# Designed miniproteins, single chains, continued (2), part 38

Each design is a single chain, and the fold is of that chain. pLDDT is the mean over its residues in the fold that is shown.

## One batch from the design tools (miniprotein)

Design m5305
Fold by ESMFold2-Fast:
Structure m5305 (fold): chain A 110 residues (1-110)
Amino acid sequence: SPAYEALKATLRATTAAMVEALRTQPPDAALALLVQRALEMQRLIMKVAPSLTADQLDDMADLVADIEAELVAVAKERGLESNREFILALATLGSMRIYLHVQAQARRKE
């Protein structure tokens, strides 16, 4: 679906921007961007999720898990992995992953 492909493209582009910010920007600026972008991703996922199939929801949950892993790896390079704002951004992503998985399970019962 066009909405699903647009969602994946947006999440990948947003992830690239967050990774670049973590590597190049001052820590406070990078972390503020991460929190903002994680919330924007949450809103977009919640808007698009009702139109997705169970398989697409599981694929999105897997993509979010990959994003979490990439952000953790990059944050560790700068010693930011224990920062409060970083943990909040990861918690936001983790909650989206759980939401997508729960929605996928609900669709499979229909």
Scores: mean pLDDT 89

Design m5306
Fold by ESMFold2-Fast:
Structure m5306 (fold): chain A 74 residues (1-74)
Amino acid sequence: MLSLEETIEALELALKLMEENPDWSAEEFYERLSKVLKKPELQTLAKNLAELWEKDRERAIAYTRALIAHYRAL
């Protein structure tokens, strides 16, 4: 079962990669995340964030920040 802490850590890693690597393709972003995030639920999260990153990078960053804030408030 995926813990709240594991979800927050995964989102923080994703946000860091997005902010530090604005030139990365969705494929590069997904590959880097999927190497670290080994649980199926986290791999699904990585895929969803990569799809959002491909379509709208600003929205992907904003969404990831909002999710981190939401989970930290729980």
Scores: mean pLDDT 82

Design m5307
Fold by ESMFold2-Fast:
Structure m5307 (fold): chain A 78 residues (1-78)
Amino acid sequence: MKKLVDELKKKYPEESFNAILDALYKDPTNLEALKLLIESLDTSDKEAIENFRKLVSTLPSEEVKEEAEKLLKEKEEK
């Protein structure tokens, strides 16, 4: 899953992220969409992490942004 989603982000970066962000915009409590976004992220790639943080900053819910940062931090520390 992670490799396929990462491949889609590389080939269609705006479409892949747009679809996941749209899900979060329609339902900001959709933790499954948030987890999928983080799971698809290559935490060893610093540019991917920077892009993720920029995209998260556009989300309409500050609580969702806080959860995203927490989940990202936990994943990076693995």
Scores: mean pLDDT 63

Design m5308
Fold by ESMFold2-Fast:
Structure m5308 (fold): chain A 81 residues (1-81)
Amino acid sequence: SVDLANQGNLDQALQQSNDTIRNARNQSQLDQGFQGVSVINRGQSPDVIQQIRDQVVDAMRQVDSSNPLRDTFDSIIDLTS
């Protein structure tokens, strides 16, 4: 029950941060999204941090090619993958 509640809270917070990242149109909005991910990573195990990173990378890969940050997202993915 505790693990399920913690998982639900993590999934919700991560979804909100990934939505912020995916919808970012400038560096300030992108920084806000990554700041959210940084908060979520606090106190997590290495395995959970890796799962979070994989989901963030997938969110960045879903960003449209017309987004002005597309090259920035590609550079971040290359550095983290």
Scores: mean pLDDT 76

Design m5309
Fold by ESMFold2-Fast:
Structure m5309 (fold): chain A 91 residues (1-91)
Amino acid sequence: MKPEPVTRKELEEALEKLKKQKNVVGADALERIIKKGLTVTKPILDALVKGDYRKAIDLAIEQGLYDVAIEIARSLGNPFLMKEIEELKKK
């Protein structure tokens, strides 16, 4: 069964937690996700909070949330991965 979207309030609470934990990559990605109004599911959010960015990207791609995957890849500083996800989104 597909996970339900996390609420904006839950995303904002997670962002504050990531900032306090000095999880710079997760906080940077989640701040852009919130500003863009992108949909995130709980498994993606849990992976981001744990610092498992590869799993978060893979889950986002699996769920068709390509823009979320692109923002995580951007925060990782991986332009090659960003380009691959953009190509997947076009198909």
Scores: mean pLDDT 82

Design m5310
Fold by ESMFold2-Fast:
Structure m5310 (fold): chain A 91 residues (1-91)
Amino acid sequence: MSFYEKLLEMALSDDPRSQRTALALAVRALSSPDPEIRRDAALVLEEAAKKKPDVVAEHRARILPALERALSDPDPRVREAARRAIEAIEA
């Protein structure tokens, strides 16, 4: 299972511990030296915001600043994924 698939499965579970762990790992992964991992982290946060908005809203204060920093990422794919994740959270 990919990093993206595993984090998304955990974030979308009904277990609050798995949800919290997945969101914390995704926020940390936005600072990964690997741009593929940074992009996957933003995509996990976008999907989590769409499918579990209440859970993401509970962790908004930690998630939004990390995504806002990712808007300045050197990789344009990471910037686009971060923009979409912020839009999903703010919706």
Scores: mean pLDDT 86

Design m5311
Fold by ESMFold2-Fast:
Structure m5311 (fold): chain A 86 residues (1-86)
Amino acid sequence: SEEEILKEIEELKKELEELLRELKESEKPDLEEVRKRLEELDERAVEIGERFRESEKTPEMEKAMLEFTEHATRIMREITELMEKA
């Protein structure tokens, strides 16, 4: 449903932001654990994308997906940069 897709997008955004926060606050991050969490989040993002593709698109869903894609791209870039510096 639209409500379920929007909720899953919001939850995934929060988990990405939380992972970035934990990585920034950690003096010695466990990069293997970070990689595993990123793989799990990527799998969930793929599933959300598939559900979105199969759904009846509304302007609200399209806006949410675009905002999510931009936000996720930015956070993933920051996480990658932090991992490279560790």
Scores: mean pLDDT 79

Design m5312
Fold by ESMFold2-Fast:
Structure m5312 (fold): chain A 65 residues (1-65)
Amino acid sequence: MVTAYVGSALTLMAAREAGDREVPRNEVSGISVKMENVSDEELEKALKEAIKAALDGKEVVIEKE
C-alpha cells in the first residue's frame, strides 16, 4: 500500500518546503507541529521507509548502469 505512505510523506515534505516559501501561517503551523512531534532522525527514517515502500510496491527494477 504505497499510496498511503508516499502520499503522507510527500504531503509533509511539500508542505514543509512550500510553507517556507509561500504558505499561510495556519497551514504551516500544522506542518510545523508534526515536524516538532517527530525528531529529525525519525523524519529521515520515515522518508527512507516511504521511498522503500514505493519502490517495493512498484517493483520497478532500477538497473540503469
Scores: mean pLDDT 47

Design m5313
Fold by ESMFold2-Fast:
Structure m5313 (fold): chain A 74 residues (1-74)
Amino acid sequence: MAREAAAQLEEELAALEEEMSKIPGITKEDIELAKEAIREALELMRAAAAGEVAEEEAIRRAQEIVAELAKKLA
């Protein structure tokens, strides 16, 4: 169920935000960038689960999103 999945995702993102907030020197901007990247990657995985995107393609794109996030945070 899309609504239940979205609620679970928001709970996971809140947990991530809490953990990241414990890192000295991290900014709210850095946390928001990480949350956006995770949302994009999870949306790709949902599309793959629905058969809209090949699973290998979704994984590859998710890795690209993570690499771009690392580049922006570094």
Scores: mean pLDDT 72

Design m5314
Fold by ESMFold2-Fast:
Structure m5314 (fold): chain A 81 residues (1-81)
Amino acid sequence: SEEEIREEVEDVFVDLYLQALAEGDEAYAAEVIARMKALNEAKASVEEMIEAARELVERSRLPEARKAQLLARLDRIAAKA
């Protein structure tokens, strides 16, 4: 369902948030969660949330291997939407 796909995208936002905290980037972690909340309040589509998550992953300071894993996860979620 769309609700299940939305939950999967939200899980990627939360994973990115936790990984940013683990890297010591508290400011970026706060930005990730704020963006997720703003998109939910605006009732953004699943497609808009996926694209926002991709942008956030790409702008993160995470190692390239971690970015690739998160982006691959988003691609799998997008294929279901």
Scores: mean pLDDT 87

Design m5315
Fold by ESMFold2-Fast:
Structure m5315 (fold): chain A 69 residues (1-69)
Amino acid sequence: SMDEEIERKRQELIRLTSEAQQKAIDAGDYAKLAEIGQLASQGFQALNVDKDFKKADELLEKIKELTKE
């Protein structure tokens, strides 16, 4: 269902945001930490308010890219 899909993407967004933020903190990269926070906020907006799964997936991919070494 749509609710199950939203919850699945929400949990992935939480996990990826946490991983990205931890990497930024460990690196002392506060600019990246701020960017991750902004992307996460946009992702939650897309999922919870706009129900825009395409936009949510774009934000998830951007956060994934920020976790790559």
Scores: mean pLDDT 84

Design m5316
Fold by ESMFold2-Fast:
Structure m5316 (fold): chain A 83 residues (1-83)
Amino acid sequence: MTKEEAIELYNRAKKLYEEKKDPSTAPAYVAAGAVLAVVIHGEDPEEALKRFEEVLKSTPPKTPEDIQLVEEARARLRELLAA
């Protein structure tokens, strides 16, 4: 994943969160933030994935858009773990 792709994912999740004003979109925003933290800030992808999964467990995504963004972020974090 490129830095541009990580920023784009984060911006999409942030926009959804800000537009909906609904806490149910927070999991996607946190998940995209975890990808950004790994790619831009050099966080350990294993630690980022663990944090992401704990947030998802406590606050599961409820909308189709939120679910899609969460699954995209999860796939990207797994790609970063494999690299």
Scores: mean pLDDT 74

Design m5317
Fold by ESMFold2-Fast:
Structure m5317 (fold): chain A 82 residues (1-82)
Amino acid sequence: APTRIEKLKAVVAENRKALEEMEEKAKEIKEKLEEAKKNPESVSEKEKAKLEMLLLLYEGVINSLKYLIEKLEKEIKKLEEE
């Protein structure tokens, strides 16, 4: 059976993958918003507002994932040092 440390490392790996995916999505939205600033006619005000809202949501998720990963990695280190 996997050890407690192995289980925690698996959870960290899953959360790091989720973080990478969320950061990629946030980057795509930022690029779309930057394009909208250069070409205002390319995106409606409604679509721009939707992208800005989605960016805020993804940034919130990214911050939460970073915090969770940091806490889990600190717990793993404590268990490995014992």
Scores: mean pLDDT 85

Design m5318
Fold by ESMFold2-Fast:
Structure m5318 (fold): chain A 78 residues (1-78)
Amino acid sequence: SITDDAEESVKLAEELRKEVSEKSQPLADKYVEKARENLELARKYEEEGDVRKAVIYAASAGVSMLGVASLLVSDKKE
């Protein structure tokens, strides 16, 4: 489901955050919080039957997860 995909994005963001450098942790924490917020909004709008907003917020959770992944890629280039 839409919310299942957003849940997996949050889980992956939380796991990837553990691997980022200490200097990148504040940004990683912001991405993880955004992923969690977007998951909750996706769940809210799915329950309300607003499929369009549910999809937008679920996708935003995925984008936040990719933000954490980008920090890991940058750390490897150091």
Scores: mean pLDDT 83

Design m5319
Fold by ESMFold2-Fast:
Structure m5319 (fold): chain A 80 residues (1-80)
Amino acid sequence: SMEHKLQEVQEALELAKDSYETIKKNKDKMSKEELINLLEDLIKFLREVREMAKEVDQELAEEADKLIKEVEEELKKLKE
């Protein structure tokens, strides 16, 4: 159902947000390579969430896109 798909996307997006917060809290305990790998994996996951969200709710898709941009900016800083 549409309601079930909406719930799944909401839960996936919250999981992504929690993962990003955990990465940020532990960034000083990880190597630069580990951080880059985790952020790249998070971006990959968020892109999948965004594609699912586009089918269900435009606001959730926009929220996922915003988070992707935030993670991409952090990744860019690490690669500088």
Scores: mean pLDDT 88

Design m5320
Fold by ESMFold2-Fast:
Structure m5320 (fold): chain A 83 residues (1-83)
Amino acid sequence: MEIIGEIKQADGTLKKLTREEIIEMVKSTIEELKKQGKEIDADVIKALYYTLTTVLKIKENDAIEIISEVLGVSKSTIRKMLK
């Protein structure tokens, strides 16, 4: 189980996050957006990437790989959407 990120919890402690936990968080976010009738467009992908890299402190390549896996699109497609 690989630790790739961290998040500051409500009690002020840092929780280390595994790749599997991050994948489940991204899946949950995508499902919630779809349930609200929102399209998973480039702006949503940019927001997810920003959250993963800036808030959760995940490396850029890991963030792209996770988004790619959850959405079922290639890493090159995700990189193009981030421009």
Scores: mean pLDDT 80

Design m5321
Fold by ESMFold2-Fast:
Structure m5321 (fold): chain A 68 residues (1-68)
Amino acid sequence: MSIEEQFKEEVERIKEEFLAGKLSLEEAIKRLTELSKKAFSQIDDPEKAKKIEQYAVGAYVELLDYAS
């Protein structure tokens, strides 16, 4: 599995765990931030890095919308 695909699956899992009440908003944001930092440190391809950034930003927006 590519780093991009693995990142997407882990992001969706964080969102699902938050919506299921298994994670607080602060825990979900912390996990997403840590996951993003790890992924960015491992990506040499700028196009793949851009896709990871887009997924991360989208997930932050969705989590904040659900918490509002």
Scores: mean pLDDT 80

Design m5322
Fold by ESMFold2-Fast:
Structure m5322 (fold): chain A 67 residues (1-67)
Amino acid sequence: ATPSDQELQLEALDLLLEGKSPEEVVAALKERYPGMSEEQLEHVRALAAAASQLSREELEALRALLA
């Protein structure tokens, strides 16, 4: 099944909080959700790149707001 955008966003933030790079986040989500659309894949890539500029505290705050 295709994951929701919220599910992908939360998992991407969790992986970044674990110390994964944006490229590692994209690779992990591709493996977990091979049914992702091309649009969802690009959104995840963009989110991971943007969120990688945030501090750990800012990432935790963003995750809490989205959950």
Scores: mean pLDDT 79

Design m5323
Fold by ESMFold2-Fast:
Structure m5323 (fold): chain A 80 residues (1-80)
Amino acid sequence: SEIGEKVLEDARRALKLGEEVAKDPNAPLSRAIGAALRAIGVLTEARMYKDKMTEEQVKEAEELAERGIKAAMEALKKVK
């Protein structure tokens, strides 16, 4: 579905941002927080639009978002 594709794109972008921030030892706190919030937002989108997505799309979006959250949280632990 169109909504499912959008949520997957949002999930891929959230993961990419989280990984980028995690790789930057000088990332400001605001960017690490922004990455975490974006990934959490995708989890909310996947749950909110579950009935408009395939089971595979929901699972992939949740997995990508969870990976994004993990990357952002690792970045947050390293930010002063």
Scores: mean pLDDT 83

Design m5324
Fold by ESMFold2-Fast:
Structure m5324 (fold): chain A 71 residues (1-71)
Amino acid sequence: DNDKLRDYYIELALEAAERGAEIAEQLGNSDTAETLRGLGEFAKTSSLGSARSMMGTLITTRVVLEDELKK
């Protein structure tokens, strides 16, 4: 069911965006945090393909920020 798959990608995108935003705030970058939350919200209105791409981008960004926090 493509609608359920899209909703799953949106859920993962929102989780990655929120976690990334939290880390960006810890690093003192409120502009990045606001941008990440905005991208997560934008994912809610996306097609299946766009939601999947947004999920991938936001997960990758979260991983990069987590690595930066550890340095």
Scores: mean pLDDT 85

Design m5325
Fold by ESMFold2-Fast:
Structure m5325 (fold): chain A 81 residues (1-81)
Amino acid sequence: AMLEDDSPVSEEEAERNVRAMAAALKSIKTEEQKKDLIEAFKNFAKRLGLSEEDIEEAIKMINDGISPEEFRKFVLEKIKE
């Protein structure tokens, strides 16, 4: 379609959103909160053009209790590929 989302997510906007998600990850205390974060991440990652494999790997990291900093590093690295 000629009117697809042609607005590139800027590097600054991507970093801001990843930082916000990493901060939210640190605040998670329940499985429901984790599920909400995962759904928000899936939506964000698809918009950035991350592969399905990268999205699934990041979700596994979240489920394994990976640190906010490692999560941020992984997502930013995949965006820059």
Scores: mean pLDDT 73

Design m5326
Fold by ESMFold2-Fast:
Structure m5326 (fold): chain A 70 residues (1-70)
Amino acid sequence: SAALQEAKAILAAQAPEHAAALSEALDAVGRGDLDRARRLLRETFPEHWAALLRGFQEDPVLAARVAAAM
């Protein structure tokens, strides 16, 4: 998905310290592996994982921008 590639580019540029974990979560969402995505997000962002999981499914580019601002 072009949106998933743009989201990954935003994370690499704006949140490099979390880019690897968030990129894996985005790839898991893209594959339909929501169990893996949930585990990765819960480990990295325990207070915000549910909102990020929903965002990565609905608007991955906007969700990546929000995650980069955290």
Scores: mean pLDDT 83

Design m5327
Fold by ESMFold2-Fast:
Structure m5327 (fold): chain A 68 residues (1-68)
Amino acid sequence: SLEEEIEKIVEEAIEKVKKGEMSPDEGFREAMVRIMELMVEKGLSKEEQDEYFGYAVELFAKKYKELK
C-alpha cells in the first residue's frame, strides 16, 4: 500500500540519520522529496497528496523522537 511505501521511505531516512550518514534536517528533506515524487508517480490528487504528506510528516517526527 502507499502507507507501507511511505513508512519504508521514512524508516530508511531515519536509519541514515541514526548511522550519521545525514543530519536530521537532511533526512527529513530527503524523505519528504521521495514521498512527494512517489505520490506524483502514482497520480494522486492534490487533496490526497496533502493528506499523505501530513501523515508522512507526523510519522517522521514520531520515529525521530523515538531515535533520541
Scores: mean pLDDT 84

Design m5328
Fold by ESMFold2-Fast:
Structure m5328 (fold): chain A 82 residues (1-82)
Amino acid sequence: LYKANPLLAEVLKEVGLTEKEYSLEEIFSGISEYINEKKLADPNDPSILNVSDSLLGKIFGKDKIDTRDKSFIDAILSQLTK
């Protein structure tokens, strides 16, 4: 189980996840739900997220992210502690 750093914890809280520790499946499910609720996916390519004004934008440090890029997973894992 992993603890989310403050920025990721805020993302998870937006989708109702307020626990102290999560599995990786719960974390990625929560992020997916956040993306869907905030409508961050580009309508022409749902793998691309427009995150510039979101909490995810603060985590990734850029305006758009490709969820197929390894950097997406790496950035999320960098927000976790054991």
Scores: mean pLDDT 79

Design m5329
Fold by ESMFold2-Fast:
Structure m5329 (fold): chain A 89 residues (1-89)
Amino acid sequence: MHIQQGNLYLSQAQLYLQNKKYEEAIKKAEEALKYAQKAIDDGDVVGGLSVQSQAYDILAEAYKALGKEKEAEEYREKSEEYRKQVQEL
């Protein structure tokens, strides 16, 4: 199921982030976003939005660590937006 794959990539992204492997964390977070969108398309809106929020949070932290402050801020804002959407469902 797409949500299970999304959660797997999200877990891998978090592990890379914790180990300061920022480029690998970004790649896995982007894969998590791809599978989160497929989960939403399959009808798992809550699960997909939750994965999107968490993936954007990982992207924000990774880009900030790489000195890309503008991209980090944009991803932080997206994380907050999707987190709010989950809370409103």
Scores: mean pLDDT 86

Design m5330
Fold by ESMFold2-Fast:
Structure m5330 (fold): chain A 92 residues (1-92)
Amino acid sequence: SPAEERQREIGRELAILSASITARVLHVEMLVRAGEASPEQLREEVAWLREQVARLRELRAQSTNPLVRESAERVIRYAEEAIARLEERIEA
């Protein structure tokens, strides 16, 4: 049905977005550990992550699958914790 096709597309979009967020956070945290991230770059990364968290919340709200919703919520928490760490580095 069209509804089932939409739910499959939401699941696929959530999976792709989750992978992109995870990869970007790992890359940025590696740059921070290496001392290679500027405060300006960290502000840009925080802005991007906040935008992606908003997108994840929107897609999660459209999913009817509890397991998909739970997976998305874990990635949202992971990204929000990363944002908090990056903001502390900007303020230091």
Scores: mean pLDDT 89

Design m5331
Fold by ESMFold2-Fast:
Structure m5331 (fold): chain A 87 residues (1-87)
Amino acid sequence: SMQDELIKNIEKEEEKVKAYYEKVKKSLTPAQQEQADKRLAELQRDVADMKDYISTTDLTPLELAVVQFRWLSRVVEFYVFLDRLLK
């Protein structure tokens, strides 16, 4: 289903975010790493909740698009957070 495809896309993007963070992590101080680890854990909890919502709710195409937009927004927020730490 389109919902199953969205879940797979979210999982692939989560893998990419984690891979990017592992590259960036070596450039961060221990205190910055702790802050980033907490932010990543929050993102992973939001992802788990979102996947559960997609799996348990019969979503319209518009609602599905809104969930996808929310996921992309969360990923962008995390990348912006990491970028700010590197400055």
Scores: mean pLDDT 84

Design m5332
Fold by ESMFold2-Fast:
Structure m5332 (fold): chain A 78 residues (1-78)
Amino acid sequence: MAEELAERFREALLPLLPEEVAERLAESLKQGLEVSQSKEEQVWFIREVGRAAQSELTDEAKKAAVAEAAEELAREAL
């Protein structure tokens, strides 16, 4: 699950961010999910990595796309 969610997040970020940044953020999400002790912690990590991805962007539409992808993954993690 952690690897699958991180890979899906990476794929969502690739059209919006440089590959290096997308890979780094996906790896951070995978590590956070692997150490999470509850679904609430998994949702928290997904949202925090989503916020970090948004901070790499200036375009409001791209920020919205990242926020939507993160919330979709958070719903799936629950």
Scores: mean pLDDT 81

Design m5333
Fold by ESMFold2-Fast:
Structure m5333 (fold): chain A 96 residues (1-96)
Amino acid sequence: DWLIEAFTTPLVKGMREGAAKAPDVSDAEAQEYVARGQKLLQQGLIEGSMELIQEGLYLIGFGTGALLYKQGGEAAVEAAIEKAVKELTELIKKFL
């Protein structure tokens, strides 16, 4: 479903890229990415802007991926991706 891919793709991409950059991203920077992403996601939902929703999800993913990699490495990031994809897929399916 295009809606599932529209939401999950930017989040997963963000998480993987954030994890890859984890050694070069401070915890404060990662938290700023999450905060900025949350603000853009909220704005996108209010305005009905898929571009802002996708940008927000990417940034939330990036900050979260960096923080998770520092805590539990690649395994923690992949487990979080699997959980996030499952939860978002179920949420979207309820509103289709």
Scores: mean pLDDT 87

Design m5334
Fold by ESMFold2-Fast:
Structure m5334 (fold): chain A 100 residues (1-100)
Amino acid sequence: MKFPELTDEEVEARLKRLEELANSDEPIPDSEFGQVVRDIMDLIEYAKKNGDLELLERVKEILQRLIEKTDDELGPYRRWVFEQLLKEVEEAIEEIKKKK
């Protein structure tokens, strides 16, 4: 089993970018929204396949911050997307915790 092919360095680089966006007071540009969603989905799949609870908890915190700052002009739609991703992260965390 040789997926997701993300290196630890690539994981940390994606997390850093997402954390910087989540902690910024600026809304996510339309041009970057699709990339942000892909980065989050890739991190969730990586963490699920590797049983990386710490990574899932970091992604959860990022999603919570993104939801808080996502407010107006397509905000409801973008917030809904992030809320769906947050639910997937929370379900993955509970799944891993039940196994250990």
Scores: mean pLDDT 76

Design m5335
Fold by ESMFold2-Fast:
Structure m5335 (fold): chain A 97 residues (1-97)
Amino acid sequence: SEVDSLIQKGKEYLEKGDYEKAIKYFEEAINLAQSHIDHIQALIAEYQARLAADPTDEGARVLLRIAQHELGRLQTSLNEAQKILDEAKKKLEEAKR
């Protein structure tokens, strides 16, 4: 995913000691993940509304399951990006000392 690619790029800069670039990529990953989470949550609400109106809507049921799985994946990536951003910020502050 693009979020995971940004996290990986940030990790590469972190390993090289380029903490400012690492932070930039992790912040981009967090912003992108949050945008995708907001979009997926809106889709989940839409599919839930479709099922409330028609409980036999198998299309809505399948799409809801897919959206819930994607939400879980994005939340995991967001949590990873937030943790490693905190680590990168600590390393940047230590490097300035």
Scores: mean pLDDT 90

Design m5336
Fold by ESMFold2-Fast:
Structure m5336 (fold): chain A 60 residues (1-60)
Amino acid sequence: SEERRRALAREIVDLFDEAMKNLLKSTKEEIEKAKKEGADPDYIKRLENLRKSFEEALKS
């Protein structure tokens, strides 16, 4: 039915939003861990670029 199709579409959108927020959180946690452990600066820079990309996507 149309109602069930719309409900599923909303659920998928909500799942994508939640997944994106979880990825942002995990990326921030990984950046802090990498900095604390003295990881490769290029690796940290890639993580910071990824964090920035997720933040921009969530604003759109």
Scores: mean pLDDT 83

Design m5337
Fold by ESMFold2-Fast:
Structure m5337 (fold): chain A 98 residues (1-98)
Amino acid sequence: MREPDPEVARLAEEAVRIAREALKAIKDKISPTRYTALALLAAAVDTSARLGDAEGVVTDVEALAELLREAAKETGDKEVEEAAERLEELARRLRELA
């Protein structure tokens, strides 16, 4: 599908917003390598959504949730843990639509 499904696009935008807010909270608490990986994955979600690649959006949101879960364990940051949980839920919803 060349046009993104409006629901997939909406959930992808929500996932990117959650990820960017979490990154802003922990940017000084995690390694530059992990920060870069998370930032690139958030950008990849946005790109896949714009291209109408629903499967790519699912894959990237799942990877983003996993890396944020690891960052939450590293930092002990509850907001990042909650962000990872929200991304896991969004990934499940996106998988139903892909």
Scores: mean pLDDT 81

Design m5338
Fold by ESMFold2-Fast:
Parts: C-alpha cells; sequence; structure tokens
Structure m5338 (fold): chain A 75 residues (1-75)
C-alpha cells in the first residue's frame, strides 16, 4: 500500500469514528459539527484515493455509515 493510500484509509476510518460519535451525542449542535467533520474527512480521503479495491470498499462503507447516521438523526 502506498503512503497516499494509507492516508486515504486512515481519513476514511476517522470519518467512521466521527459518524459513530455523532450517533451517541445528545447535543444537537455538537452532533452536527461531528457529521460535518466526518463529511470533510471523507472528501479528503476520496481526493487521495487511487481506485484500489480496498480503499474503494472502505470509502463506500464510510459513506454508507455517514448517510445512515444522518438519516437516523433526522428522525
Amino acid sequence: MTEQEQLALKLAQEAQVLATQALKEEDLNKRNQLLEEAQALLEKAESLSTGSMEIEITLGVAHLQLAVAKLILSL
């Protein structure tokens, strides 16, 4: 795995952690900040992606997790 690929993977994983923290956060303002930070990290990870299967799967899972978190928090 290249250094760029490792960084992309790390950013995607950090976004997953923030999305999970948002689901546990009771304060609406802090929750929204965590979701925005997760989105920004995913956008950076996408810009660094080389199209490898491992990174694309990780990004897909992270995007799905963030989308599900946003959906649950809109209820």
Scores: mean pLDDT 81

Design m5339
Fold by ESMFold2-Fast:
Structure m5339 (fold): chain A 68 residues (1-68)
Amino acid sequence: ADLSPVLNLPRHAALGLLKMALSSPQTKPSVKLQAIAALRQLQPSAEETQALVAAVPDPQLRALLAEL
């Protein structure tokens, strides 16, 4: 699924939805990669990135988030 509509939400809501997509075991790998791409577009702060890393259990996704 295309996550570009999430970028039209208020920043806190967009970050919250992307966090849920990345932390859910039901989210397809392709959608998780799209969520990372959407986060790069949002240019999260170090604080916002730290909160995302803390919430995501997948170590490979945490590594990608730490590069934001």
Scores: mean pLDDT 76

